# Ledger of designs, part 75: designed miniproteins, single chains, continued (3)

Each design is a single chain, and the fold is of that chain. pLDDT is the mean over its residues in the fold that is shown.

## One batch from the design tools (miniprotein)

Design m10776
Fold by ESMFold2-Fast:
Structure m10776 (fold): chain A 61 residues (1-61)
Amino acid sequence: SELRKKILELIGEILRLIGEIEDLRLKLKTASGAEKERLEKEIKELEERKKELMEELRSLP
């Protein structure tokens, strides 16, 4: 099923993004100054991408 393939692809990408966000959040705990600001921006961008993919997944029949 094409729908099943699309669902699995979206889930796989969402899981990858969750892992990347978690890794960056761990780095953020020990970061300061400019590095902290950079990590916060990267996390925000990945969270927005994750939100987009989750919304796409929810919109599937």
Scores: mean pLDDT 88

Design m10777
Fold by ESMFold2-Fast:
Structure m10777 (fold): chain A 121 residues (1-121)
Amino acid sequence: SAMARAEALELTHEGQALLGAGKYEEAVEKYRQAIELDPDYAAAWYGLGEALLALGKYEEAVEAYRKAIELAPDSITAGFALLKLADALEKLGKLEEAKKYREEGEKKLKELAKTGTNLRR
């Protein structure tokens, strides 16, 4: 619902503030609450990935970033999620996969800048 999306957006903003303050466990909790309200909200999955990456939970971060990409593949969120997916894969020693997704993310962000595409979700 529109109300659930609005509440998920507020929780995602709280998560971003906590992430910026280095409160990574509290950020994870806010993003998980946002996802419970709106599981299709790509920005909440992206934020969850960021917080998990900061906590060294690299496999969980990979899954969160993959979900963000799947939910909004033609978004700026997906472009950044591809770059962060590459960072998490590098931490896991998956260097060839990391290179592939880094190049894919860079290409996506370049194309989005060219076409004027806005963040959709």
Scores: mean pLDDT 89

Design m10778
Fold by ESMFold2-Fast:
Structure m10778 (fold): chain A 80 residues (1-80)
Amino acid sequence: SDEEVKKKAEEKVKELVKKTEEKLKEAKSPEEIKEIIDEFILELNKIEEEMKKQGLGEYALELVDKALEKIGKIVEEKLK
């Protein structure tokens, strides 16, 4: 069902964000931060494409936007 697909995607995004936050906390260089962010974006795009194939592209965009905003704020603070 659409609700089950949405729930699984939301759980995947939540776990991805959590793992990315933990990696960013431990990162010691700009290069490490870049590698973490590149992997995060790659995995996030995979989730988005999977949801688009299920007809849930608009919902996927909202999840992606929130995840990018949250991780972006952490990166901004880490790089100051």
Scores: mean pLDDT 85

Design m10779
Fold by ESMFold2-Fast:
Structure m10779 (fold): chain A 80 residues (1-80)
Amino acid sequence: SRAEVAALLARLTALLVEAQERGRLTPEVLEAVLAAGDAAGAYDDVLADPTASEAERAAAEAALRAALERTIALLEAALA
C-alpha cells in the first residue's frame, strides 16, 4: 500500500542519515540507494500516467517496495 511505501521510505531515510553520520556508506549501499531511486522514479511515472492500469501501478509499487526493503537490509547490515 502507499502507507507501507511511505513507512519504508521513512525508515530508509533515517538509516541513510545514520550511515552517513557514522561513515558507513559502502559502494554496495550507494548502488542500492540509486536502484531504489530509479524504482521510485518509475513508480512516480506510473502514478502520473492517467492511462496506467491498476495492475501496472501494483507492479511498480511492488518493485519499489522490494528495492526499498533490500536497501534497508543493506543499511542495517552496514550499521551492525
Scores: mean pLDDT 87

Design m10780
Fold by ESMFold2-Fast:
Structure m10780 (fold): chain A 88 residues (1-88)
Amino acid sequence: MAEKQLKAAEELLSKARELYDKAVRGEATPEDIEEGKRYALGALKVAENALKIADENPSLTDIKNRAEKVKEEARELLARFEQLLAEH
């Protein structure tokens, strides 16, 4: 379960990053920026769920470390998207 949630979080983070890269190139619509923010929020929430499961199982140290990294990157992207939305 935790690995499946982590993989889902990584996929959501990847989609958020693609939309952010599109925004940096000036190719994103306001709708794309809103969608990127939603993907970043989704990645953060799913990563937090994966962390909760991993913290209960000492054998899942790798999953815990990966989930913490996804959580950090999702928070960073979320802040960047919030800044972009404030300018629209």
Scores: mean pLDDT 81

Design m10781
Fold by ESMFold2-Fast:
Structure m10781 (fold): chain A 90 residues (1-90)
Amino acid sequence: EDELKQRITELAKRVHKLYAEAIRLKEKSTDPEVQKLIDEMLKKISEAVKLLNKAREALEKGDFETAQNYIDQAEKLVEEAEKLLKKAKE
C-alpha cells in the first residue's frame, strides 16, 4: 500500500515536469515535427493522469491489485512521453 502510494506520487511529479517542459517547447518552437512530438507527448500525459486517478480510487477502496495495474500502465505512458521529450530536444 505505502509503496503504491509512493509510486503514484513519483509518477505525478514526473507528469508535472513533463507537462512543464512540453509547454515550454510548444511556446518556443514553430517546427512542425517538434509540435507533432509535443502533441503526442501531451496525449500520453493526459492518459497517464487518468490512469493515476483510477489508481488512487482503487487504493481508497483497498483494491491494491487494480491500483498496481493502473500504476504500471501509467508508468509505461510516462516513460514513452519522456522518450518523446528527449527526441523533441534533439
Scores: mean pLDDT 86

Design m10782
Fold by ESMFold2-Fast:
Structure m10782 (fold): chain A 79 residues (1-79)
Amino acid sequence: MVEEAKEALLELLDETAKSGSLSDEQIERVRPYAERFESLDPSDPEVQEAEREIQLYILKILEPGMTEEERERALALIE
């Protein structure tokens, strides 16, 4: 379910942030969950909202100095 996949990804991201070590290996650990999430119906508003929230959270971890507005703008450019 969408909620279950979202919770798993957010938990993994939170664990990674707390460890202070966002290595390529840890990113690769998250990738299969992200790909599985993208296999869900992309037209589902719940999936779209969860995807956006996850990406904004990742940007917050990688670029903590960015404002929320700057993160949303960066997300639009990554599209």
Scores: mean pLDDT 66

Design m10784
Fold by ESMFold2-Fast:
Structure m10784 (fold): chain A 82 residues (1-82)
Amino acid sequence: SLLEEAIKLAEEGKKLAEEGKLEEALAALRKAYELLSKVVPDDELNARLGDALAAAGLTADTAEGLVVAAEALIEIARELLA
């Protein structure tokens, strides 16, 4: 399923970010985002990611920020699977 693949890619991105592999993490998370954007409007997806990062006080150019972004993408995909 598209949503299951998005979760897999976001989980991979989270692991890569935790390993400090920021470019690889971002690439995996971008693929997860592109899959989710087929089901969720881009403006809603961007707003949810931005809100998650802002609530954590983080940006997507840090390892911690990429972990937060990954977790937000996983949550969105899991909500759609339920």
Scores: mean pLDDT 84

Design m10785
Fold by ESMFold2-Fast:
Structure m10785 (fold): chain A 65 residues (1-65)
Amino acid sequence: GEKSKKLAEEAKKLLKELKELTKDNELTLKSLEEGEKDIEKYKDDEESLESIVNALKDALDELKS
C-alpha cells in the first residue's frame, strides 16, 4: 500500500534525525539500528509502521526537551 510506503519513508527520516543527534552514544545507536530492522521487517504493515513513527516522534520530542 501507498500509506505503508509513506510511513516507512517517514520512519526512516525520523530515525536518521535521531542517529545524527545521538551519534556519540553507542547504546542509543544500537537501539536505532534495531529500529531500522523493524522498519524493514514491517514495511508492508501499516499499523506497525504507524506505531514506529509515533515512537520515533516521541523520542525526538524527548531529546529536544
Scores: mean pLDDT 76

Design m10786
Fold by ESMFold2-Fast:
Structure m10786 (fold): chain A 57 residues (1-57)
Amino acid sequence: DELLKKAEEAAKAGDYKTALEYYGLAIDQARKEGVLTSEQGLALLEKGLELQKKLKE
Protein backbone atom coordinates (compact mmCIF):
# COMPACT_ATOMS: atom_id res chain seq x y z
CA ASP A 1 0.00 0.00 0.00
CA GLU A 2 1.59 3.24 -1.21
CA LEU A 3 -0.02 5.37 1.51
CA LEU A 4 1.22 3.09 4.30
CA LYS A 5 4.72 3.09 2.81
CA LYS A 6 4.77 6.90 2.70
CA ALA A 7 3.50 7.05 6.29
CA GLU A 8 6.28 4.71 7.47
CA GLU A 9 8.93 6.69 5.57
CA ALA A 10 7.70 9.97 7.09
CA ALA A 11 7.71 8.44 10.60
CA LYS A 12 11.28 7.17 10.12
CA ALA A 13 12.30 10.68 9.05
CA GLY A 14 10.75 12.10 12.24
CA ASP A 15 7.95 13.84 10.32
CA TYR A 16 5.18 12.56 12.57
CA LYS A 17 2.59 15.06 11.31
CA THR A 18 2.98 13.87 7.71
CA ALA A 19 3.08 10.24 8.88
CA LEU A 20 -0.25 10.71 10.71
CA GLU A 21 -1.77 12.30 7.61
CA TYR A 22 -0.78 9.32 5.43
CA TYR A 23 -1.99 6.80 8.04
CA GLY A 24 -5.33 8.61 8.08
CA LEU A 25 -5.53 8.48 4.29
CA ALA A 26 -4.65 4.76 4.30
CA ILE A 27 -7.43 4.03 6.83
CA ASP A 28 -9.95 6.06 4.81
CA GLN A 29 -8.99 4.26 1.60
CA ALA A 30 -9.29 0.81 3.22
CA ARG A 31 -12.64 1.78 4.76
CA LYS A 32 -13.95 3.00 1.40
CA GLU A 33 -12.90 -0.25 -0.31
CA GLY A 34 -14.39 -2.33 2.54
CA VAL A 35 -11.13 -4.24 3.08
CA LEU A 36 -10.10 -2.90 6.49
CA THR A 37 -9.85 -5.90 8.82
CA SER A 38 -10.10 -5.52 12.59
CA GLU A 39 -6.42 -6.48 12.91
CA GLN A 40 -5.32 -3.94 10.30
CA GLY A 41 -7.55 -1.28 11.85
CA LEU A 42 -6.14 -1.85 15.33
CA ALA A 43 -2.55 -1.77 14.05
CA LEU A 44 -3.14 1.55 12.27
CA LEU A 45 -4.88 3.04 15.32
CA GLU A 46 -2.01 1.97 17.59
CA LYS A 47 0.55 3.54 15.25
CA GLY A 48 -1.51 6.74 15.06
CA LEU A 49 -1.64 6.99 18.85
CA GLU A 50 2.14 6.51 19.10
CA LEU A 51 2.70 9.29 16.57
CA GLN A 52 0.26 11.60 18.39
CA LYS A 53 2.20 11.07 21.63
CA LYS A 54 5.45 11.99 19.88
CA LEU A 55 3.86 15.16 18.50
CA LYS A 56 2.78 16.19 22.02
CA GLU A 57 6.28 15.63 23.40
Scores: mean pLDDT 74

Design m10787
Fold by ESMFold2-Fast:
Structure m10787 (fold): chain A 59 residues (1-59)
Amino acid sequence: MEEEAKRLLEKAKEKLAEGKKVPEIADHAQRAEELLREAEELLKKGEYEKAIEVLKSML
C-alpha cells in the first residue's frame, strides 16, 4: 500500500506539472494541487487507502 501510494503520488506530481504548462487548464491544475496536498497529508498519517483513492481520482 505505501509503495503504491508513493508511486501514484509521483505520477500525479508529474501530470500536475505538465498541466500547469497549459493555460487553458491552469485553474484545474491549482485545484488538483490542493488535492495533491491532501493526499500527501493522508500519507503522513498512514491513511494509504484514502490517499490512493484521492490520487487515482486525479489521474
Scores: mean pLDDT 74

Design m10788
Fold by ESMFold2-Fast:
Structure m10788 (fold): chain A 68 residues (1-68)
Amino acid sequence: SPAERVLEEVEKIREYVDTELPKLSEEEKRSVLAWLLAYLRQLRAEHADDPEAVAAVEEAMAYLREKE
């Protein structure tokens, strides 16, 4: 379902942030985090009618903001 795809994308983003993001320079981390947050905002807008998808995206956005 579309919601399952959103949950899969959010999981992949969290995995990237936990495993790959720490390998980057501080400048690259800031750029990647900004891009990921923009992507998540777009994903949230595309699934605005799905409360489960919206909640998952908002939780991921909060997690990424904590890494800034």
Scores: mean pLDDT 84

Design m10789
Fold by ESMFold2-Fast:
Structure m10789 (fold): chain A 66 residues (1-66)
Amino acid sequence: KKEEIAEAVEKYLKEQGVSEEAIKKAVEIVKSTENPVEVAEKLLKIEGISEELVAKIADIIIDILD
C-alpha cells in the first residue's frame, strides 16, 4: 500500500509540473511518515508544494486506503 500511494503521489505531482527534487522529497515523506498530520506539515515545507497540492495528496491516500 505504501508503494502504491508513493507511485500515485509521484505521478500526480509530475502531472502538476512539480520539480523532480520536490517530488523525490514528497515521496520520501509519504514512505517514511505514518502520522497523517506530520505528513501534511512536512509536505508544506517542501519548496513548490502548496497547501492545495497537500490536500490533493491527502485525497489520493484516502482513495487508495479505501
Scores: mean pLDDT 77

Design m10790
Fold by ESMFold2-Fast:
Structure m10790 (fold): chain A 55 residues (1-55)
Amino acid sequence: MSLREVIEELRKRYGPEEVKRILEGTLAGMRDAQAAGYPVDPERVEELERALKEL
């Protein structure tokens, strides 16, 4: 399932505050991985940041 599809499923099953919390946690995890030197897809980070701005 793509990141976009996962976000849409979360929006259908959880309230906007829960979805925002889940997405914020995921973004923090990706940022932490980047800081540790692991390769993280910047397009995935951007998708997640945009989704959070729309909530």
Scores: mean pLDDT 76

Design m10791
Fold by ESMFold2-Fast:
Structure m10791 (fold): chain A 74 residues (1-74)
Amino acid sequence: AAESLARAREARAKGEELLAQGDLEGASRHYREAADHYDEAAKEMERQGDLESSEALRKEAEELRAKAEALAAA
């Protein structure tokens, strides 16, 4: 979980940097990568019985995918 969360946060931060630079396609790609890492962290939390943390991480992944789709459509 800790490594998956670290990767998710790193990918999200990179996406935010690219968005600030006007690279919408790069930002979209990195937000999708961050969402995948949040989903992996959510699965690890679910395996450990932490359903509340798992649900929060899944919502974060869904929000990042929605942002990625919006940026790709812009």
Scores: mean pLDDT 84

Design m10792
Fold by ESMFold2-Fast:
Structure m10792 (fold): chain A 63 residues (1-63)
Amino acid sequence: EEEKKLIEKFAESGRKVGRNAALTVAEVHGRPAPSPEELERYAKLGEEQGKKNAELFIEDKKK
């Protein structure tokens, strides 16, 4: 319910952060853009981190 919404919001935010990280990595290595597979891999990593951050935030709210 409310916690699920929070996890989904953080997951979406994490995907955006992951995509931005992939773009930054490509730029630092002198590449014009990350590959589609690389972009999705980083987005998934960001999504998972976002979910973990949401769980930490939920735990913090209880204290």
Scores: mean pLDDT 78

Design m10793
Fold by ESMFold2-Fast:
Structure m10793 (fold): chain A 66 residues (1-66)
Amino acid sequence: SHVDVDALIRVLREDPSPQLRALAARELGRTGDPRAIPALLEALSDPSPVVREAAREALARIGYRP
């Protein structure tokens, strides 16, 4: 798969579209790359509920367990 994890992290942190941020969070979860964990944890506080939900699902998919 031609997935750029760093580009997805930038979209999740910076894109004005909540739909694109939510898509980035879901794709980061699909990659399973733990480099995404800090950005996904930040996204749990996103103003958009669809982004917060996508971040929760992505963290669970990566297997993040505190």
Scores: mean pLDDT 86

Design m10794
Fold by ESMFold2-Fast:
Structure m10794 (fold): chain A 64 residues (1-64)
Amino acid sequence: MPLEPDEADREAGEEVAEKALEAAKAGDTRLAAAYATAAAILYNAAGDPEAALEAIRRVEEAIK
């Protein structure tokens, strides 16, 4: 159960990405974009730029 800083940032990124998708489903495109951006920053801080790009792509797909 020891959460390293990078792992904590990754988990926070996952939670924020989920909120971004929820906002997108609710039709709140601005809030969805804000959460997606925050998730991307958190994933990049965790050293996972691929997850950052995937989170953005998922939200963009949901808000089409």
Scores: mean pLDDT 77

Design m10795
Fold by ESMFold2-Fast:
Structure m10795 (fold): chain A 66 residues (1-66)
Amino acid sequence: MEEKEELIMAGGVIATKKKDEEFFEEVKKIIETAKSVEEVIEAMYELMEKLGLVEEAKKLLEKLKE
C-alpha cells in the first residue's frame, strides 16, 4: 500500500519538472488499475521511458529496491 504511495510521490516530483497535470493523471490511472506492485513498477517504467526519462527511471528503480 505505502509502496504505491511512494511511487506516485516520486512520479509527482518528476512531473512537476516536466508536466505535472497529464503525467500525474497517467500515473494515478496506472496505480488504480494495477493489482500488484510489480505491475505498477512496470507501467511506471514504461511511462517514464515514453517521456524520455529512461535514465531517471533506472535511477528510481535502483532506489526503490532499497
Scores: mean pLDDT 63

Design m10796
Fold by ESMFold2-Fast:
Structure m10796 (fold): chain A 55 residues (1-55)
Amino acid sequence: SLEEYIEELRKKAEELLEKARTDDLSELEREILEGMAALLRGVAALLEKILEKKK
């Protein structure tokens, strides 16, 4: 379902942010992980807005 997909996107974003907190990453690697997490959260938020309009 769309709700399950939104949850999966948010879980993946959280996992990327967890990796970004490791002390063995370069600043570039951290920025890439944070950017990817932000993108996934943005998509999840957009899909949630669409889902709410259909309720």
Scores: mean pLDDT 81

Design m10797
Fold by ESMFold2-Fast:
Structure m10797 (fold): chain A 62 residues (1-62)
Amino acid sequence: MEDFKEEVRRLAMKAGASPEEADRLAQEAVEIYEELLKKGYDEGTARVAALFYLLARLVERQ
């Protein structure tokens, strides 16, 4: 979980998000990832869904 959260945070910052925004986006993505794992989805599917959420949030900022 911590590794994935840090990965998302770095991706958001690379895309131009502030550190505060990157922290928020990383937390939201991790929450989606954890919820999907809890529902029985595999790690790969949960990761991809969380990353799509990140991309959608980054696009909406523009």
Scores: mean pLDDT 79

Design m10798
Fold by ESMFold2-Fast:
Structure m10798 (fold): chain A 65 residues (1-65)
Amino acid sequence: AEEYFKKGKELFEKGKYMEAAGYYAQAIAEDPNYAEAWANLGEALEKLGLLKGAAAMRAKAAALS
């Protein structure tokens, strides 16, 4: 989970939001309780203009916190 999350952050910093979202999703697949991965997936989706998806991911992160 942590390795996918780290790779997602590196891609996000490079502006590769779709690829970052994919790696955050992999982190969540390994650890569904990884609140930070849900939150960061929401940020990546917001950058892509996927506002409903972003809101859903942020709500999940909040529920886990």
Scores: mean pLDDT 84

Design m10799
Fold by ESMFold2-Fast:
Structure m10799 (fold): chain A 97 residues (1-97)
Amino acid sequence: SEREKINRLIGLVLRAIGLEIEIELLEKKIKEKKPTLEELEELLKLLRERIKLLKEAIELAKELGYEEMVKRLEKELEEAEKKLKEVEEKLKELKKE
């Protein structure tokens, strides 16, 4: 049971890291020009998936008593949720054009 939870946590964290890299690459591309509707929708999708994985990872880390990991993941979750709101607002503004 505990080993299965650890393996699940590792998988969730690795997937969340992969999504962070994809998000950062897309954000850098967007910063070089005005974003397209498709680019903002893709960024929104990636951020939502990352938030879901971080929430699941936090739950498992709490169950395992990994307090330092919980703190790091909660900080990453707050950052991802802040970015999500910013992207949602930009997308809403662009759709009004």
Scores: mean pLDDT 88

Design m10800
Fold by ESMFold2-Fast:
Structure m10800 (fold): chain A 101 residues (1-101)
Amino acid sequence: MDEFKLWLLKFIDENITEITEANKKMIEGGFYLRKGDYDKAIEYYEEALKIDPNNADAWLGLGIAYDKKGDKETAIEYYQKALEIDPNNEVAKKRLEELKA
């Protein structure tokens, strides 16, 4: 009866700060990506990945930023990383197909 409640409280306590911090970095990365400040977008997505390296959206964001900077080879690498983590990511699939064509 109390073991589930203790587990849930421990899960929230251990994860809430990291989840919140990663989400904040993702929002900042997306803001700078939309603004066209690709260097700042890269910085924030890299910070999000330091918190959660399995964040497929952060790898996707890095791919888009490098693609917009004209570094297509690096963009391909990051889109492949996003698909390794989330094989159903339609945006990463589409971007990768466009760059390989």
Scores: mean pLDDT 80

Design m10801
Fold by ESMFold2-Fast:
Structure m10801 (fold): chain A 68 residues (1-68)
Amino acid sequence: SKILELIDKLIEAIKKGDKETASKLLEELSKLLPSEYIPLLLEINRAIANGDYEKAIELLEELKEKLK
């Protein structure tokens, strides 16, 4: 799944502190996600904006489980 690949790449970018790549992947992910997952994506964006990268990664893993 392209969505699952994007989530994995986004988690990796966050772990590396690559904010530019993370922002690009978030934009691509928002275009492909069903509207029902947009509220969770907004929470992920808030966690990243707050520098809470552990929470952002946990929320991304939750998103992956919901998409399986």
Scores: mean pLDDT 84

Design m10802
Fold by ESMFold2-Fast:
Order: structure tokens, then C-alpha cells, then sequence
Structure m10802 (fold): chain A 93 residues (1-93)
């Protein structure tokens, strides 16, 4: 299992890659940065089980923001809607 420090680094790497890919979308980047900061702060005090849940929630919320952006831009709308529906179903259980 990756350490909390390795998970924080992975979240930071994912955010930097998103910033490079989405450089013209400052509002989306701001939302992703906020999600990353919240996840990193929670990971500092988390045990292994809590760390898994924090990472799952971060990935789910980040995916929802990207999927909503895709729907707004009219890009890959079926894939974006399917992703939102899957995350909603997982949260309902």
C-alpha cells in the first residue's frame, strides 16, 4: 500500500497534469485545486483505511467536476453522463 506521503504526492502530480491539460479553464482548475487541498489535509492525519476512503472521495469528486465540464462544453457527453451516474450510484450505497 502506498504511504499517505506517497498518496499526497500522487494527488499533487495529478493536479499539475490537469493544470497543464486544462490551462484555459481557470474555474475548473480552481475547483480541482480546492479538492486536492482538502484531500491532502485529511491525509496528513489519516490511518490506512481512512486514507483509502479519502482518495476514493477525491477521485470521485474530481471526476464529477471534469464530467460536468465535459457536459457544459458538449464533449463526450454520453461518457460524462455515465461517469456521473456511476458515482451517484456508488454514493447511494
Amino acid sequence: MPSNEELIKKIEEMLEEAKKTLSDEPELIEKLEKLAEEAKERLKKANEEEAKEIVREFVARATEEVARWLLEKGIATDDAQAALDRIAALRAE
Scores: mean pLDDT 76

Design m10803
Fold by ESMFold2-Fast:
Order: sequence, then C-alpha cells, then structure tokens
Structure m10803 (fold): chain A 70 residues (1-70)
Amino acid sequence: SDVIELVSLAVRMVGLATEVELLKRLNAPQEKIEEAEEELRRVAEELIEKARELGDEELAEEVERQLEEL
C-alpha cells in the first residue's frame, strides 16, 4: 500500500530529525551529525516524492519547509 509506504517514510523522517537534533545538542562528533543529516535529507526527499504521488501537496510543502531548517 502506497499509504503504508508514506507512513513508514514519515516515521523514519521524524526519528532521523530527532536524532540530528539530539546529536547537535549533545555536541556529537561532526561526522556523525553529517551522516544523520544526509540520511534525513534522503528520507525527506523520498517522503516529498511519495506525498506528491498521492496528491498530498500540503504534506510535501511541510516536509520541504522542515528540510530548509536543517
């Protein structure tokens, strides 16, 4: 189901965003922060594409805004 794939991507993005925030707050090694940010951007881009495929432009725009804040 495309909806289940969208939900899975959204959950992964939230998890990765939380990881990036915590790594930055705790002054983790820069390499670890960069690795987590790269994964976050990749998952966010997949989520944007999937949201648009399903006609959820509002979700796509929200994710794009969150990605710009990184």
Scores: mean pLDDT 86

Design m10804
Fold by ESMFold2-Fast:
Structure m10804 (fold): chain A 59 residues (1-59)
Amino acid sequence: MNPLEVVVETGKKLGKATRSQLVDAIADEFGLSREQATTVLNILLSNPAWRAKIEPYIK
């Protein structure tokens, strides 16, 4: 599963997710540190098309 898919599915499962919960989901799925997973989430949110898919699920 790619990082965008992990974030969207986690958001759907929770209805609304904190950024911390999305970071934890990325870290757990890809074996990354929280710091590395935070960088991945920030990259996803820096892209307007990916941000639009994620933002509806963020608290």
Scores: mean pLDDT 82

Design m10805
Fold by ESMFold2-Fast:
Structure m10805 (fold): chain A 114 residues (1-114)
Amino acid sequence: ITESGGGTVAEGGSLTLTAKIADEDGEPVLVSWWQERPGELPRLVASISADGSKIKYAPEVAGRASISWDAAKKTSTLTLNNLKVEDTATYYRVALTEDGRLVFGEGVQVTVVA
């Protein structure tokens, strides 16, 4: 399973998602988390460079999101705090590999209830 930590969460709560990049998918240079809501284009939530030097958060989650990358375990973790009902979406990891390929995760459904 590429991503974990989805399900139903209460508004105001916290969400932690994890994703491992398989060894056969190669070494990533950038790891990102994306949010896809029905009928909308996918949008970036957060990204981190594999060396950890460059981190970016979308304005909607700035101040309540945290992204990390563990190079030894090839695992990314995304944490969202103070959840809103608008955070309800499918979340998936996208990795850019050193050879220029994009590797997509399968996605994890998250539902935030009031």
Scores: mean pLDDT 81

Design m10806
Fold by ESMFold2-Fast:
Structure m10806 (fold): chain A 84 residues (1-84)
Amino acid sequence: SIEDIPKLSDEELINTLADALLNEDEALVDAILEYLSKSDNRELKVKAGLLLKELASITDDPLVHKALERLLETLPEEDKKKVE
């Protein structure tokens, strides 16, 4: 649930994001992206970006593509290049 996001490990957060995208849980996806936008964990953000890029390559789902664009906007230039 949304209240549990700050309690998740990095691996649990990535898995929760993947599951939320697969289940079309827009509210949970939005909450995870908001949490990541405020996080100082650059490695976690890059991992989330790489997951979103991989999913965007195999689906036309607007939820996935918008999530990727939103996450990329929160990354510093050097980390953005790692995902792009």
Scores: mean pLDDT 84

Design m10807
Fold by ESMFold2-Fast:
Structure m10807 (fold): chain A 109 residues (1-109)
Amino acid sequence: MEEIIEQARRAIEEAKEALKNGIDTNLSPLTRIGLISLELAERLMSVVSLDEALAMVKAALRRTSPEHAEEAIKALEEAAEWARREGLSDVDILALAIAAAELVLERLS
């Protein structure tokens, strides 16, 4: 789990740097996961609370990847709890949680 959270942190950091410096069309897979996670977090948090957004992401995981949803949801929940303890913003908590879930799905696919 520590490895997944660290990889999710790197994904979000690389995504923030790509947005600041201009997006290259030849993005790494890790940067793509970070960019998608950050975009989805920002969009969801514009209309729903963090807890509602987390519930929606869990429902989407069960629908799109039912065979691996439990492992992805566990990573999402553990990453969210870690980020809450570290005092991250709601958007950063959600982005990190989504990135952790996506990284688990990549490993299990």
Scores: mean pLDDT 85

Design m10808
Fold by ESMFold2-Fast:
Structure m10808 (fold): chain A 80 residues (1-80)
Amino acid sequence: PELSEEEKAELEKIFKEVDKDGDGTLSAEELKEALQKLGFAPNLLDETVQKLIDAVDKDGDGTLDWEEFLELMRKLKLDP
């Protein structure tokens, strides 16, 4: 409920752009690219990316599906 339909549409576009193999999940490298496209630092540390994945990756699969990606974006864009 914290993301509007417009924000979800923007995030879905970016998700699909960085999901180069079309598997419906983002690796750490693909997530880093998505964050850069969203206006985060042009060079993110791998340590930072790993901490972000750990915050939403409840299944421990090392990748983010669409729902986990949205939860991460809520934390990064909407958290004060």
Scores: mean pLDDT 70

Design m10809
Fold by ESMFold2-Fast:
Structure m10809 (fold): chain A 57 residues (1-57)
Amino acid sequence: KKTSILLEIQRLIRKAEEEGKHDVAKKLREIYDKAKTVTDPQELERLLEEAKKIYEE
């Protein structure tokens, strides 16, 4: 579900900002903005995976 993916990315952005990882948060916001325009479920899942990798790296 697109809403769940967007919420997950948004939570990662907030965590990164709270941890002082401003560069990570900036990259995550770019992914979030891209995800808002995407309707393909496979592409949405790819963007979520990319966001998780950026945050967890």
Scores: mean pLDDT 79

Design m10810
Fold by ESMFold2-Fast:
Structure m10810 (fold): chain A 56 residues (1-56)
Amino acid sequence: SEKDIIKAVADALLAAGLVDEETAQKIRNAKSLDEASKITGLSKETLVSIALSLGV
């Protein structure tokens, strides 16, 4: 689901040290891929690719 993608991306970016916990929490609370894209500065295609690489 879209929520699974958003959560996986938030957790991956935090684990990689690319965002802090506050930013990761904002990503996790995103209502859509468009909102997550705006928070991260990454395209929706990039977010989906990250999630797919994690088995989502």
Scores: mean pLDDT 84

Design m10811
Fold by ESMFold2-Fast:
Structure m10811 (fold): chain A 64 residues (1-64)
Amino acid sequence: MEKEVLRALADMYLALGRILESKGRYDEAIETYEKAAELYRQAGDEDGSRLAENEAKRVREKKS
């Protein structure tokens, strides 16, 4: 119940991160993906957390 709400919020942040990335707003995208990863961890979703962390890492590599 609470974990499902946290997972839904994490999904929203993941989607927002993708939108920010598509607009070239890489720093904001990284912060947003990291927030998604934190929310997935709070929800007990290890796969979602890893996915969001990998997206943040990918965007960092894309910047440099």
Scores: mean pLDDT 85

Design m10812
Fold by ESMFold2-Fast:
Structure m10812 (fold): chain A 79 residues (1-79)
Amino acid sequence: MAEEKAKKLLLEQAKKLNILNELTEKMIEALLEGKLEEAAELLGKIYKETNNVELPKQVLLDSAKVQHERLKALIESIK
């Protein structure tokens, strides 16, 4: 019935959110460590899970480089 289907969807969404939180944490760690290829791979997985979109590796790498430079600038700006 509709309630059972809603419960299943909510459980699947909860599992998906846990995966996204784990991937996001690992991506931030990779960005902070300057591991751009690892950050790009994790970013690709996040986009696939959230938007069902697969981005080219080069686009993901360029995005990771931009985010790494932004994080570096933010850390320097608070000193």
Scores: mean pLDDT 77

